# Designs tried in a protein design run: designed miniproteins, single chains, continued (2). Part 3

Each design is a single chain, and the fold is of that chain. pLDDT is the mean over its residues in the fold that is shown.

## One batch from the design tools (miniprotein)

Design m4071
Fold by ESMFold2-Fast:
Structure m4071 (fold): chain A 100 residues (1-100)
Amino acid sequence: KITPEGQRGRELRRAVIAAARAAGLSEDEAELLADLTNVMVWLKEQGNFELMDQTANHELSLFEKEGNKEAAELLQEIVELLKAGKSVDEIIEWLRKKAK
């Protein structure tokens, strides 16, 4: 008994985790990226594009400084899809293809 919004959030989370794990990220890194992606989607749906961009840029900077190129690249690709106006369903489908 999950709302349609909660179901989509869970599907997005699973798709991000699968793509991140396929890219060689740890389970903890994949979970962090999934949580960040859900936050960015929520901020975009609230019309808060400035805070979405600030959140993404902060985490990208941290991954890049740590030398985690795989996490930085995947996060950057997700951010570009969000900025391009891709729907959550389109992002989920892209992530599923990335995980193969």
Scores: mean pLDDT 81

Design m4072
Fold by ESMFold2-Fast:
Structure m4072 (fold): chain A 65 residues (1-65)
Amino acid sequence: DFMSEEQRQAFMEARKEAIEEAKDFSSGATLGGPASTTVEQARAMGERAAEALREEMERRKEEEK
């Protein structure tokens, strides 16, 4: 399997936080965020979300003992 139970929970929570942050960027108006934004801005937002996910996974591994 991909992960242990605790690792799956940490990963899912990190995913939820990344999704929540994406929602904050579009709070109040747009469903998918700023659809009219430039490709560069959209890519940067995606990269930040992925980075947050990876950081949470690494933090979990670091504290895993």
Scores: mean pLDDT 62

Design m4073
Fold by ESMFold2-Fast:
Structure m4073 (fold): chain A 59 residues (1-59)
Amino acid sequence: SEMERGIREANDVLQEYRSKSPLERTRLASAAFVSRVMGREEGERTLALATQWIEEEQK
């Protein structure tokens, strides 16, 4: 299914960024969760939005 493919792709991203900070790992996990529930595109949008928001607020 497309949901399974989205989760697999999200897991690949998590694997690639495994050395990132706990906050970054949480962000990626949240995107994977959204991909599982709402589909891949929504998960990708969630990741992009969260990244922009956190980068703006956190130093």
Scores: mean pLDDT 65

Design m4074
Fold by ESMFold2-Fast:
Structure m4074 (fold): chain A 78 residues (1-78)
Amino acid sequence: SEKEEFIKLLDRQTSKTIERMKQENLPQQYIERVNQEAEEAKELISKAESVKEMVRIFTATSIRMAGIETEALLQQKR
């Protein structure tokens, strides 16, 4: 199903993001925030009634996860 494919894509993106954050020794609190965003997005995708809604959820979540990673990296540069 389209829901299963979006969840699979989200899991892949989340795993890659967390792997990068761990390689950069970013604080666990930021990794936990990325995991929370992913879990909330999976719940929203499971309740989505259209592919357009799933795309919007996936895109917004990807942007939020990238923002968390960027915030963590910027904190390390201080």
Scores: mean pLDDT 88

Design m4075
Fold by ESMFold2-Fast:
Structure m4075 (fold): chain A 90 residues (1-90)
Amino acid sequence: ATEAKIAALEAKAAGYESQAAFWKRRIDIYEKGIKKFKELLEKVSEKGQPYWKKAIEDAEKGLQIAKDNLSSYQAKADAYRAEATAMRAA
C-alpha cells in the first residue's frame, strides 16, 4: 500500500517535472530571441526601431509567462517529491 502511494506521488512529480522542463526550454528560446532582437534594434534605421521594440516587448511578456509557469510546475513537482521522500522515511 505505502509503495503504491509513493509510486503515485513520484509519477505526479515526474509529470510536473516534464512540464517544468518544457517551460525551461521556452525560457531559453525567449532569452535568445530577445538578445537577437536587441542586437537587430541597434543595427536598424530609426524607421525600423518601432517594429523591433514591439517584438522585444512581446517576447519579454512571453518570457515572463514562461518563468511563471516554470516556477508553478517546479513547485508542484518539488512538493510531490518531498511528500514521497517523507513517506519513505516514515
Scores: mean pLDDT 89

Design m4076
Fold by ESMFold2-Fast:
Structure m4076 (fold): chain A 66 residues (1-66)
Amino acid sequence: SIKKIIDQKKQDLISKSPFAQKKIKKHDKMIKKNPPKGSPGISSDDMKEITTAFELIGIEVELSLQ
């Protein structure tokens, strides 16, 4: 499941950096308050997973630049 992969990636990033932990917590809070709307062909749940995956990639890129 894509969900399991995303959760594993979150744990990996959290264990490596306090910066990543802070960013992930902020993202999760925003998704909880303002969940993304589904698009034609993409459910709201799938959109949440996609949005989270992009955030995790962004955090990895930021960490590589620091």
Scores: mean pLDDT 76

Design m4077
Fold by ESMFold2-Fast:
Structure m4077 (fold): chain A 61 residues (1-61)
Amino acid sequence: SPVKASEEQIREAAEKTGLSPEQVRKALELWPTKGYSEIAEELGLSESQVRKALATAEELS
């Protein structure tokens, strides 16, 4: 399912995780169709960074 996150939630998740807002947004867009490893490879992140970004964004929802 597409995750609808506000720009404010994306920025806050990025700040809490040390990622860029663009990386958080792309991870959220890819999550319904791709797993952690695929998202990590596309964004140049570790799987743990992707997991943390997604968990933080969900907590802010």
Scores: mean pLDDT 77

Design m4078
Fold by ESMFold2-Fast:
Structure m4078 (fold): chain A 74 residues (1-74)
Amino acid sequence: SMEEILRITREEALKMREESKGKSKEEIKQLAEEAVRRVLERAREKGIEVSPEQLELITLLFQTEAQEVLEEQE
């Protein structure tokens, strides 16, 4: 369901923010990519199919999160 996808995404976004503390720009970009992958894996484990449109939204949300963390470090 969309609600479960959003819940998983929020949990992984919080983990990414915590892991991003003191990391370089390249490491933060990699953490964002890993967070997207973890959302997909967790959704799959729960039998939830992620549509291409949902994947695009999830990717955009993590890219935005990475940008905010980078701006907070400067």
Scores: mean pLDDT 81

Design m4079
Fold by ESMFold2-Fast:
Parts: structure tokens; C-alpha cells; sequence
Structure m4079 (fold): chain A 93 residues (1-93)
């Protein structure tokens, strides 16, 4: 239940930040911030479940770094299209 509330809040924050990022033309900056928030949530969940190990934490940290680099190397126009598609699908019944 607590994990479900955290996931719901994160989803709402993601949608709001993506819309704002598109409007302000700071898509990459907002996506990177969202990745960091998601990373923190996943770590918190793993800690609560008692599944977090030093090896898992390092692996997740390395994955976060790779995902940030991928965003930085992707064209803003492509990211915008992907975000707009995701938002549209999220609004669909």
C-alpha cells in the first residue's frame, strides 16, 4: 500500500514534469531529474523489502549513468515525440 502510493505519486510527478519540460524546452533536463527520482524510489522499495545489496546498488547506479548518457545523446525532437506519444496513450481509455 505505501509502495503503491509512492508509485502513484511518482507517475503524477512524471506526467507533470514531462508536460512542463516540453513547454519550457528543457526536455532532457526534466527526463534526467525523473530518472533520478525513479532511481531513489526503486532504492527505497528495495530497502523496505530487504533485497538491497551493495552489488545491486552499484548495478543500479551504473544503469542510471547509462540511461542519462542515452538521453543526452538522443535528439530533443525524438524525445519530444516519444513523450507526447506516451502522454497520449496514458490519457486513452
Amino acid sequence: SEIEELQKKLKEEILEALEKGIEEGKIKEYLIKLLEKHYKLVLEIAKKEGTLTEEKEKAMEEELKKQKEEIENTKVEELKEQIEKALKESEAA
Scores: mean pLDDT 72

Design m4080
Fold by ESMFold2-Fast:
Structure m4080 (fold): chain A 80 residues (1-80)
Amino acid sequence: MLIKVTLTDEGNVDEVIKKAKELGGEVVSIDPENKTVTIKLPEDTDYEKAIEELRKVKGVYSVEHPKIKGAILSEPIEEK
């Protein structure tokens, strides 16, 4: 399952990547211009817990799960 993480200007992409790996996730794509990281988590992962852990990372503005409608950024990477 794909999760989209959006960072503030003060956010560190590397810290998000490290947290994703701690959760057993894989980084699928990085958009440095929009400070967005897309992560694929294992299907046996507790996605709600993983989302909460990612939100704790310094400079994370939002974390979007496919089951949660209303991304802070309107453009989903999955369509391009």
Scores: mean pLDDT 71

Design m4081
Fold by ESMFold2-Fast:
Structure m4081 (fold): chain A 70 residues (1-70)
Amino acid sequence: SDEQRQAARDLVQAIYDKAPDEEILKVLQRLAEAGASLDQILSIVEGVSTTFGLSEEERERLKQLAIEAA
């Protein structure tokens, strides 16, 4: 949906900007509310983490936030 695409773009931007966990969590919650499944959200997090070359610690933190949001 348009809402899912916008929330996904906002998530990418928040991760790029090194936003606080509370802000990332809110964007993840919006993505879930827009109808994204946990599997879809985790897939987006994995793709973004790979694209930006995030550390294993940061990847795990983002996965934890995604699980909390769902």
Scores: mean pLDDT 85

Design m4082
Fold by ESMFold2-Fast:
Formats: sequence, structure tokens, C-alpha cells
Structure m4082 (fold): chain A 66 residues (1-66)
Amino acid sequence: SNADAAMEHLKKLAEEAKKTFSPEQLEELRRRYADSVARARAGEPAEFTKDLLKYAAYLAVERIEK
């Protein structure tokens, strides 16, 4: 299904993030992601870099698995 394909893609991005980023880098990305989300919610311009998108995939998979 489309949802299964999307989940498989997210899991691959999450695994890439785990291999690429140290725990310290993940904490930095957490802070940057929270800032970008807060700006988007306020209707302000928000920047989502490739690294932040990989981090978002990592969070999505963690939330589903927890």
C-alpha cells in the first residue's frame, strides 16, 4: 500500500540518520528541528535542510516504534 511504501522509505531515512549522526549531532538537530517547527507554526518562514528532514524521519520512526 501507499502507507507501507512511505513507512519503508521513512525507515531507510531513519537508518541513514542513525549511521550518519552521533548522539551529540542528533541533539543539535533536535533543537534546530524544534525551532523550525515553532517558526512554521507561527506562520514565519521556516527552513528544513536535508539533515533536518532525515532527523524528522528518525523521529517519526522512533514515535511509531515506542
Scores: mean pLDDT 77

Design m4083
Fold by ESMFold2-Fast:
Structure m4083 (fold): chain A 72 residues (1-72)
Amino acid sequence: LPERVREILRELARALGVSFGAVEKAARTNEFLSDLVLQLYLGAASVEEVVARHRERLLAAIEESRSTEGPS
């Protein structure tokens, strides 16, 4: 991962109170979180703005990605 993307994922993990690995997996597997990480990478939004607006949905996306152990 580019260092800038790692920094974004670390800040999201810290702000949401979850592990870096959980956020990284969610960013790869969940379309909503992938789109937000792209917006953050392009400078279209800040981590603080994204967390303030979308906290519950971000946490839901991370929980969904944890249960993705493989498709049937």
Scores: mean pLDDT 78

Design m4084
Fold by ESMFold2-Fast:
Structure m4084 (fold): chain A 69 residues (1-69)
Amino acid sequence: SLEERLAELEAEYQKFLEDLKKIPDPSIRKQLIEKYINYLKERLQTVTDPELKAFLEKKINELKKILSE
């Protein structure tokens, strides 16, 4: 279901953020964030569901904000 897919994507995103906190090197963290943004952008291109699109766009924007800090 859509709800299950959203929950899975949210869990994946939260795991990424948790793993990111364990990395002390800021240059490596930046590279991993950029890689994950690109992954989410590719997913956004293949998704037709508007709720999934909104979720992915929100997460991309959150990650871009972290990069700009």
Scores: mean pLDDT 87

Design m4085
Fold by ESMFold2-Fast:
Structure m4085 (fold): chain A 101 residues (1-101)
Amino acid sequence: SKYTDPEYIKKVLEAVEQAAALLGVTASPEELADVIRRFVDISEKLALAVAELYQLISLRGLKPEEVDEVVDRLAEKYGLTEDEKEFIRQLANELLKKAGL
């Protein structure tokens, strides 16, 4: 699956950072998702989940022990597949590493 590809994970991370730089991290998840989709091939539902995850880490200080619960909630909210859910978990861990967590 492309969702286990480190290069794809990196492209999505770069797309989120570009969206946040262009719009500000406090923009709506829908606006962030639209910009993310300009930079990387990603479904609308997955882009929305990625945008909301990024805001939870950047604005609300998501902790490592909360990752599994948040990933489960985002997967239910946006109707993510098991592959997309695992992708969101990997993305969360990479974002937390960048935050020094």
Scores: mean pLDDT 86

Design m4086
Fold by ESMFold2-Fast:
Structure m4086 (fold): chain A 110 residues (1-110)
Amino acid sequence: SPLELAEEILRIVRETAERLKELAPDDEKLAAMLETLLSLLESAIEAMKKLSEEEQKQLAIDAAETALKGLETLIEMIKKSSFPEEVKEKAIKVLEETKKRLEEILEQLK
């Protein structure tokens, strides 16, 4: 269902946020961006519970597309950061893997 796919997106993004926090635990800007993205997805899922299946599908698509843009913004932020190159490479790899997983779910929603 659209709701189950949206909940899977939230689980994937939470897992990604935890992995990024382990790589850069003291970065307040990264933490704030991850919390904002998670809050947005949680709010979308809560809204979906009150909607028809057709409206759930559209909101799930919109949430997935917003999450993908958020991941792209995080990748650019990390590229421009002062993090060690090894940390950048690991973080970007995690975000690119997450992006691919979300793109696969978005394809299932369309």
Scores: mean pLDDT 85

Design m4087
Fold by ESMFold2-Fast:
Order: structure tokens, then C-alpha cells, then sequence
Structure m4087 (fold): chain A 84 residues (1-84)
């Protein structure tokens, strides 16, 4: 598989596992996956970098539950994917 195909496969598997553990996140997680599937390899690398930065900020700013952290993280991921 190409590097792009491997990256997209990784995202798909991550989203599938997330939905399996937190079915309530399915709608937002599926929206993120649909957006990510449209991105180039360079856009996916930029998205990962921005997500790491935003995840670190979110973790410092709040005592969210794991579910709330994942829900807010997914919303941020969707917005970043739309901007890239």
C-alpha cells in the first residue's frame, strides 16, 4: 500500500475502535473519517501536527472526563480537517 493508503487505514481503524468503545461518538467520528478520506498525505501530516497541539492545549486547560475529552477532540479534529 502507498504511504497515503497506510495513513488512511490507520485513521479508519482508530475511528472504528473509538466507535466500538464509545458508540455515542459515532456520528462525529464518522464525519471526521469522511473528511480525512478526502485529504492528501501532506494535509494528513499537517492535521496530525495540529491535532497534537490542540490535544495538548485541551489537556492543560480542563479536567474533562475521558468521554468529554474525546468528544471535544473529535469536534476540533472535524473543524481542522475542514480548514486544511
Amino acid sequence: MSELEIAKEGIRRYVERLIERYPELAETAEEFLELAEKLSLEQLKELEKKLQEKGLELGKKTSLSKEEFLREGLKIAVELAKEI
Scores: mean pLDDT 77

Design m4088
Fold by ESMFold2-Fast:
Structure m4088 (fold): chain A 56 residues (1-56)
Amino acid sequence: SMMEQIQQIQQQMQQGLQQAEQQIDDYSKITGDKELGEKGKEHARRVMEQRVQQLV
């Protein structure tokens, strides 16, 4: 059903966000730029939220 497909996509997007946040953390540690890391994570969350809203 369409509802099941939406739930699966949401789960995949949450996993993708976790991976993106981890990569941003790793990059932030390498560069030493904590502010860039925090802004990057906030941006990733915002993008995910917008995509989730478009699925509803």
Scores: mean pLDDT 74

Design m4089
Fold by ESMFold2-Fast:
Structure m4089 (fold): chain A 70 residues (1-70)
Amino acid sequence: SNEELKEEFRKEALKIIEEKGGSQEQKEAFDKHHRGEISEEEMKKKLSKEIYEEIEKLERQFVARYIASQ
């Protein structure tokens, strides 16, 4: 389902932040954006470039899976 796919994306993105040594503040920024509470620009300011780029790649994979399921 779309909900399961969104939750799987969230879990994998948080793993990326953890594996890259990201802070709790960075995890919170990602979660706030995921919930629609802050803009992508605000999230980018909190995340490192490396973490942001890896999450973007992951998101493209999940978007492709979502489109394929339609």
Scores: mean pLDDT 82

Design m4090
Fold by ESMFold2-Fast:
Structure m4090 (fold): chain A 84 residues (1-84)
Amino acid sequence: GEERARLGAEAGKASLLADPRVESVEVKVEGNTATIRIVLKGASEEEARALGEELKERLSSNPNVEKVEVKVEGNEITITITWK
């Protein structure tokens, strides 16, 4: 539920901030939905898309995840995760 979304979002933020390609990470949690916004350091839109697809595949493999949506705009990736 909501607690799982919050814990997953905080763990994801910490992991992403450890990546040297990542400039910033913003997380918002509403109910069982977490929205993660990632800004990459000097990355092209193609590089951001590749990372977004990789993250979507990894998150979709989690049996506690109902839905993952990814949007890429330039060097910014927005991931919306709906938890069971």
Scores: mean pLDDT 78

Design m4091
Fold by ESMFold2-Fast:
Parts: structure tokens; C-alpha cells; sequence
Structure m4091 (fold): chain A 66 residues (1-66)
């Protein structure tokens, strides 16, 4: 059962103040998809006041940045 996509790794610092999200997709993702992940994790951890850092793997820049 998929709780989190296989290509996404979430690491919370020992003090809980920093959340690092690593995205390692098999194919380069469009930047829009990476931005969606940033937004989701920022919203999820905003309540705890933790800083969310996204480390995107292979990413294709999308000219259709909507």
C-alpha cells in the first residue's frame, strides 16, 4: 500500500525543526510537480513550525509553469 511515492524520501531532523524532502524520480519530473511537492510538505509541517527543504532529483523545466 503506497503511503508515500517510492521516489520521495522525507527526513525529519532530530530537533524536528527541519524537514528534508528528497525527490529521486526514475524520469525527470517537470518543475511544476516539484513545486506541488514543496507546497504539500510546507503545508503539512507549517503547523509544527518546521522549515521544509526540498532537494529535487532530475527535473525538467516546464515552460507551461501555470
Amino acid sequence: MEGVPKFVKVTVSEDGKTVTVEINPEKPLEITFVRMFEAVFKIRYRDSGAEVKIIPGPVTESELDL
Scores: mean pLDDT 65

Design m4092
Fold by ESMFold2-Fast:
Structure m4092 (fold): chain A 107 residues (1-107)
Amino acid sequence: GRDEELLREAKRLLDELSRTTDPARRAALKARVIALIEQIRDPAVLEELFDYAIELYKKTTDEEVKRALAEIAFEIAKRLLEVTEDVPAGVGRVLRALGLIIQLELE
């Protein structure tokens, strides 16, 4: 369906972002991923995309890539909270993403 197409494109853009050293291109890729996230309505698709962003975060050593991925994870978690009926699961993901952003700011 549409959400599965959005998931595939978002994952492709996240992979490209994780390999991009150009700050302007990274910002453009981040904006494109966020625009796709805003269109996703299926909580399961958002959960899969969140987990994918977190796995890329764990694999990268570039602090600017980590920051972009943490901010994207936060946007996914916020969107999940808007569309999910499992509010505790949505809140848990928002808190995890926020924790990553805070950790990066303290480093």
Scores: mean pLDDT 84

Design m4093
Fold by ESMFold2-Fast:
Structure m4093 (fold): chain A 71 residues (1-71)
Amino acid sequence: ASSKSAGVLLTAAYVQLIAARVAKEMGDVETARQALDGAIDLLNEAKKQDPSAKEEIDRILAEVERLRAEL
């Protein structure tokens, strides 16, 4: 199966989180929300691929939810 590794998914999630922060600074709430939703999907997939990273991923998810609440 053409599946991304947990490390690739986690990196992609960080890229989405950075994009969301930039969009928020620009006042683009729609783009920020889409990027945060993408980060959540990627983080949940990474957690499914590597359950041993659950605690770290859950901490990042909490940061994503905090940022989304600030929109």
Scores: mean pLDDT 81

Design m4094
Fold by ESMFold2-Fast:
Structure m4094 (fold): chain A 95 residues (1-95)
Amino acid sequence: AAREAQLAHLREARRLVEEARRIVLEVRSPTALRRVGELVERAIDLLRAAGQDDEAAQAQALLDRIGRGEISLSPEEFFGFLEDLIAAAIARVEA
């Protein structure tokens, strides 16, 4: 069903964000930071695949602002925002 496909994409996005957060907290090498970026970009793509276009746009806008040096966020603030976005999307699809 469409709902099961959406939930599968959202649960995978959550897993990728959780993995990225773990890497940032445990390892801060350039290779680890590159891997974190790859995981976050894949999570945003999965939000789009799940039909969460507004949420994907919000996450992308935040990444773009960080990349431009316009804002600096702690790992807690950044991953907390992404985790909350995905959790809200899962709750909406499950309702």
Scores: mean pLDDT 83

Design m4095
Fold by ESMFold2-Fast:
Structure m4095 (fold): chain A 69 residues (1-69)
Amino acid sequence: MEELKRRVGEAAREAGLELSDSMLDVMAFAVQQGVSLEQALEATREALAKYGDNPSALAARLHEVLSKQ
């Protein structure tokens, strides 16, 4: 998990996203569940724009992405 969280954090920073540890945890968990890194980044960008630093809202959005796979 630590390695995955680091990779997610690096990808988010490269994409111009500033995320809290809680947001990174949610994103890393979703990637581990099968959401692609690209899909997770896009969903996180949308959630951040609409709700700000809100891990619960991000989790709901990522769950929706995973459910439509």
Scores: mean pLDDT 80

Design m4096
Fold by ESMFold2-Fast:
Structure m4096 (fold): chain A 77 residues (1-77)
Amino acid sequence: MIPSFEEGGQAFVDALREQAKKTGNKELEKQVDEAEAAVAAGDKEAFKAALVKAVNALPTDEERQAFAEAVEKALGG
C-alpha cells in the first residue's frame, strides 16, 4: 500500500519529533512543528520547505544519517 500524503507525512513528522526529543535540538523541534502543520493543511510545498530547514538544523553528517534512519524506521518497519 502506498500511504497517503497525510499518512506518510505524519509518520515522517513522528520520526522527526523523536529525533528532536533525543537531541534536544530546539530548531529541529520548530521545523517539526511547521512540518506537522503543513501535513494537517495538506500543503506539500510547506512540508518540503520545513523538511529542508530540519535537515539544515542538523550540523553533522552523523545527525543527518540518524534523521534518515529514523524516517526509514517509521515508514519501513
Scores: mean pLDDT 71

Design m4097
Fold by ESMFold2-Fast:
Structure m4097 (fold): chain A 72 residues (1-72)
Amino acid sequence: SIRQASLEEQFDIAKGLLEHAKKNKDLSMAQTALTMLEAVLRRAEEEGAPEEFIREIRELVEEAKKLVEELE
């Protein structure tokens, strides 16, 4: 559906930011990616997105949190 397409697009953008933050060791970009991923997670849970998709978002939220902690 169009809602799932929008969520997936936001997720892909956040994932791209996280990958760039990992490569550049950029704390500000890592924090931005984390904020976006947490927003995508909340929206996915509110809209009742598939559990598999929610799981993937949660995994990247954990990766982003670890990256932020590593760069601080």
Scores: mean pLDDT 82

Design m4098
Fold by ESMFold2-Fast:
Structure m4098 (fold): chain A 70 residues (1-70)
Amino acid sequence: SLQNVNDKFNAAVDILQKKGISLTPEQQAELKAALEKAGDRISQEELEKRVAASSDVQELLRNLEPFINP
């Protein structure tokens, strides 16, 4: 659902901001699109773990690739 995607997106952004990682509008759109493509293949808990382990937005997007293109 759109609510589920928005909740995951907000959780990811919050973790990235706490790590000192700022997202451009383009990066925000790319992350949201990735989460929409992943859908139910990634839980919010799994997403939060992968965000916490990522050093930047590009690494996060690479770590999400298996959920987008399984």
Scores: mean pLDDT 82

Design m4099
Fold by ESMFold2-Fast:
Structure m4099 (fold): chain A 58 residues (1-58)
Amino acid sequence: SAAANAEYGRAGGEAGAREAGLDEATVQRVADGGQKIGGSPGFSGETAAALARASALA
């Protein structure tokens, strides 16, 4: 479901940003991005998490 994909995207973004050593404000921003992508039509939770992690590591 879109809700499950949004939750997975948020969790992946949060984990990636924390692993990258980013500050809490940036962690929450990346998590929000992953949630929005995961909740969007055509995106899986795995894709949302991967895109959010990539944004944290760039």
Scores: mean pLDDT 76

Design m4100
Fold by ESMFold2-Fast:
Structure m4100 (fold): chain A 99 residues (1-99)
Amino acid sequence: SDPPIFSDVLRLSPELSALYKKVTGVEVDEITAGQLYGALLLYAADQKLFRTDEDPLLVDVSDSELGKLLGVSSFRATDVVGILDRILANESVATLIPS
């Protein structure tokens, strides 16, 4: 399938919805891919997951709830497509809502 774009609407799993609410204070089950990406970066900043001693764009999620949910140890903040593709590869995490 085509890579997700920021305006694509996603249905969130309960776990991802809970993470979004913890970060933003807003309870949602459907958001845009861009809103989700923004919330993931806000989570990384809030939890102090950015690697300040190496690459300031590298996010270490190895010991985080996000890392467990996505099945990854790290990602680059600039790898938007890679992270969204990883999220959408598992229907238990999030699904695309057809437009």
Scores: mean pLDDT 77

Design m4101
Fold by ESMFold2-Fast:
Structure m4101 (fold): chain A 68 residues (1-68)
Amino acid sequence: AFTLSAEEEARLRALNRIISKATARYPAVTPAAVAEAARRAWALLQRGDFAGAERVARELLEAGTVEA
């Protein structure tokens, strides 16, 4: 079975909170963009790149706040 350490589990929970808040609070971030970011973050997590997954979540938040 795929198991996570306490640190990795905490990061996953933080990532989920960020994504959920971005979807609910930033309507400029489409559900498709959230799904794409979640897919990318999941792929990075499967590779063991937790820092990369966190970066994807941050880029999603920045996209929602960058109004040009």
Scores: mean pLDDT 65

Design m4102
Fold by ESMFold2-Fast:
Structure m4102 (fold): chain A 73 residues (1-73)
Amino acid sequence: SVRDQTLALFRAMSLLSEMYVNYRKLQQGLISKEQAQATFDQITAELQGLAPLLPESVWQKIQKEVNELRKKI
């Protein structure tokens, strides 16, 4: 439903925000590379669970952002 898609989108945006915070903590030396990678993998798994609830175009954009952030860890 539109409501379920909207809730999934808000959750995906929240998770993506968490990924950016994790990356910023790594840049500032507040966490180790290993801790950053573990958190990144956890959030990636949660995003994968949302994939069936999101429009294909939105999921492709999320995957692109995740891949770009992964390269920086």
Scores: mean pLDDT 87

Design m4103
Fold by ESMFold2-Fast:
Structure m4103 (fold): chain A 76 residues (1-76)
Amino acid sequence: IDGEVKAALLLIASHLAEEGIRQGKRDEALAFLTRVAEELGVPQEDIDAMVAAVQAGDIDKLREIAEKTARRLEEE
């Protein structure tokens, strides 16, 4: 799996986590997003930042972090 595919998968997982937040399913969104990010080899610091955004229900912040992380994965 190359960086472009990893980036696409992370963005898909982030969008599903956004929907989980909107539906009040933050625990499920957290479990799903962290598992996908770990499998994709996302650095723990970026995972921690995304976790904090999901726990806060901050969809805009989650999107910002996921997009920045995806860009880095694409460059690998």
Scores: mean pLDDT 82

Design m4104
Fold by ESMFold2-Fast:
Structure m4104 (fold): chain A 61 residues (1-61)
Amino acid sequence: GSARFTVTEENGEVKVTVESDDPEEARAAQQALEDALRQGKSVSEAHTAAWDAMNAARAAR
């Protein structure tokens, strides 16, 4: 499937939107992306973490 991640910043708060055909994969990706950004990782590293989390959630089935 396809997934899309959008990251925006407003008033110092990071907003994350994840679009995926699977709600469990979307949830895993959003959590990983938010965690990576909270740890001070770059947006690129956060996207990598999100894709890794989605793949892990898919493999867990």
Scores: mean pLDDT 74

Design m4105
Fold by ESMFold2-Fast:
Structure m4105 (fold): chain A 61 residues (1-61)
Amino acid sequence: SEKEKIIDELIDEALELYRKGMTREEALQFLVDKLKELGFSVEEIEQAARRLMERIRALEK
């Protein structure tokens, strides 16, 4: 869906910012703020935040 594509693209962008030296908390805040601006629900934002944290955790392994 269009929503899933937008979420995936924003997660990828937040992850790249993390790789470039942004903190975990800053990358998460970037994602949350962007999804709020676009009118996503609390549940959709929470799911996207969990996916970002899982991808960051995978990079730290």
Scores: mean pLDDT 86

Design m4106
Fold by ESMFold2-Fast:
Structure m4106 (fold): chain A 68 residues (1-68)
Amino acid sequence: MEEELRRLLEEVRKMIAEGVPTSEILEKAQARLGELLAQARTPEERQLVRRTGAEIQELIMEQSRKEE
């Protein structure tokens, strides 16, 4: 779980650096986070998914403000 969330976070940061539209990044990140949350079996794993999701959302929101 930790490794998959780390890879997702790095992928989001890379997409932001490459200038991918924030709407596309958000869509892909939400889909992957949903898959990982469905696979989470412990409260600790669910908490980790939620924390990573919040960090991704903050990154996307900051980038979105710069696009407009």
Scores: mean pLDDT 80

Design m4107
Fold by ESMFold2-Fast:
Structure m4107 (fold): chain A 91 residues (1-91)
Amino acid sequence: SARLQALEEELRAAGEALDRLMRENAPNSVLLEQFGRVVALAGEVAALTSDVARQVGLILRLIGDILDMESLGKDTSEARKALDAFIESLK
């Protein structure tokens, strides 16, 4: 659907913004805010699809973002809580 396509494009842009902020060594608070945006958009995409493979892909993407932040020495405690909440939201 047009709405799903628009949300997937927004999710891609939000992920690219997070990657850029990590490359720029942004403060943890800024990274967590942007990661929260990525999680929120992933939740909106997941709500429209009910496709298990797509939902698994979203989870793996979010895990990848957390691992990237950890590789940069960032505290990911709040990011992991957001991921857990996202997984619990899937039906």
Scores: mean pLDDT 87

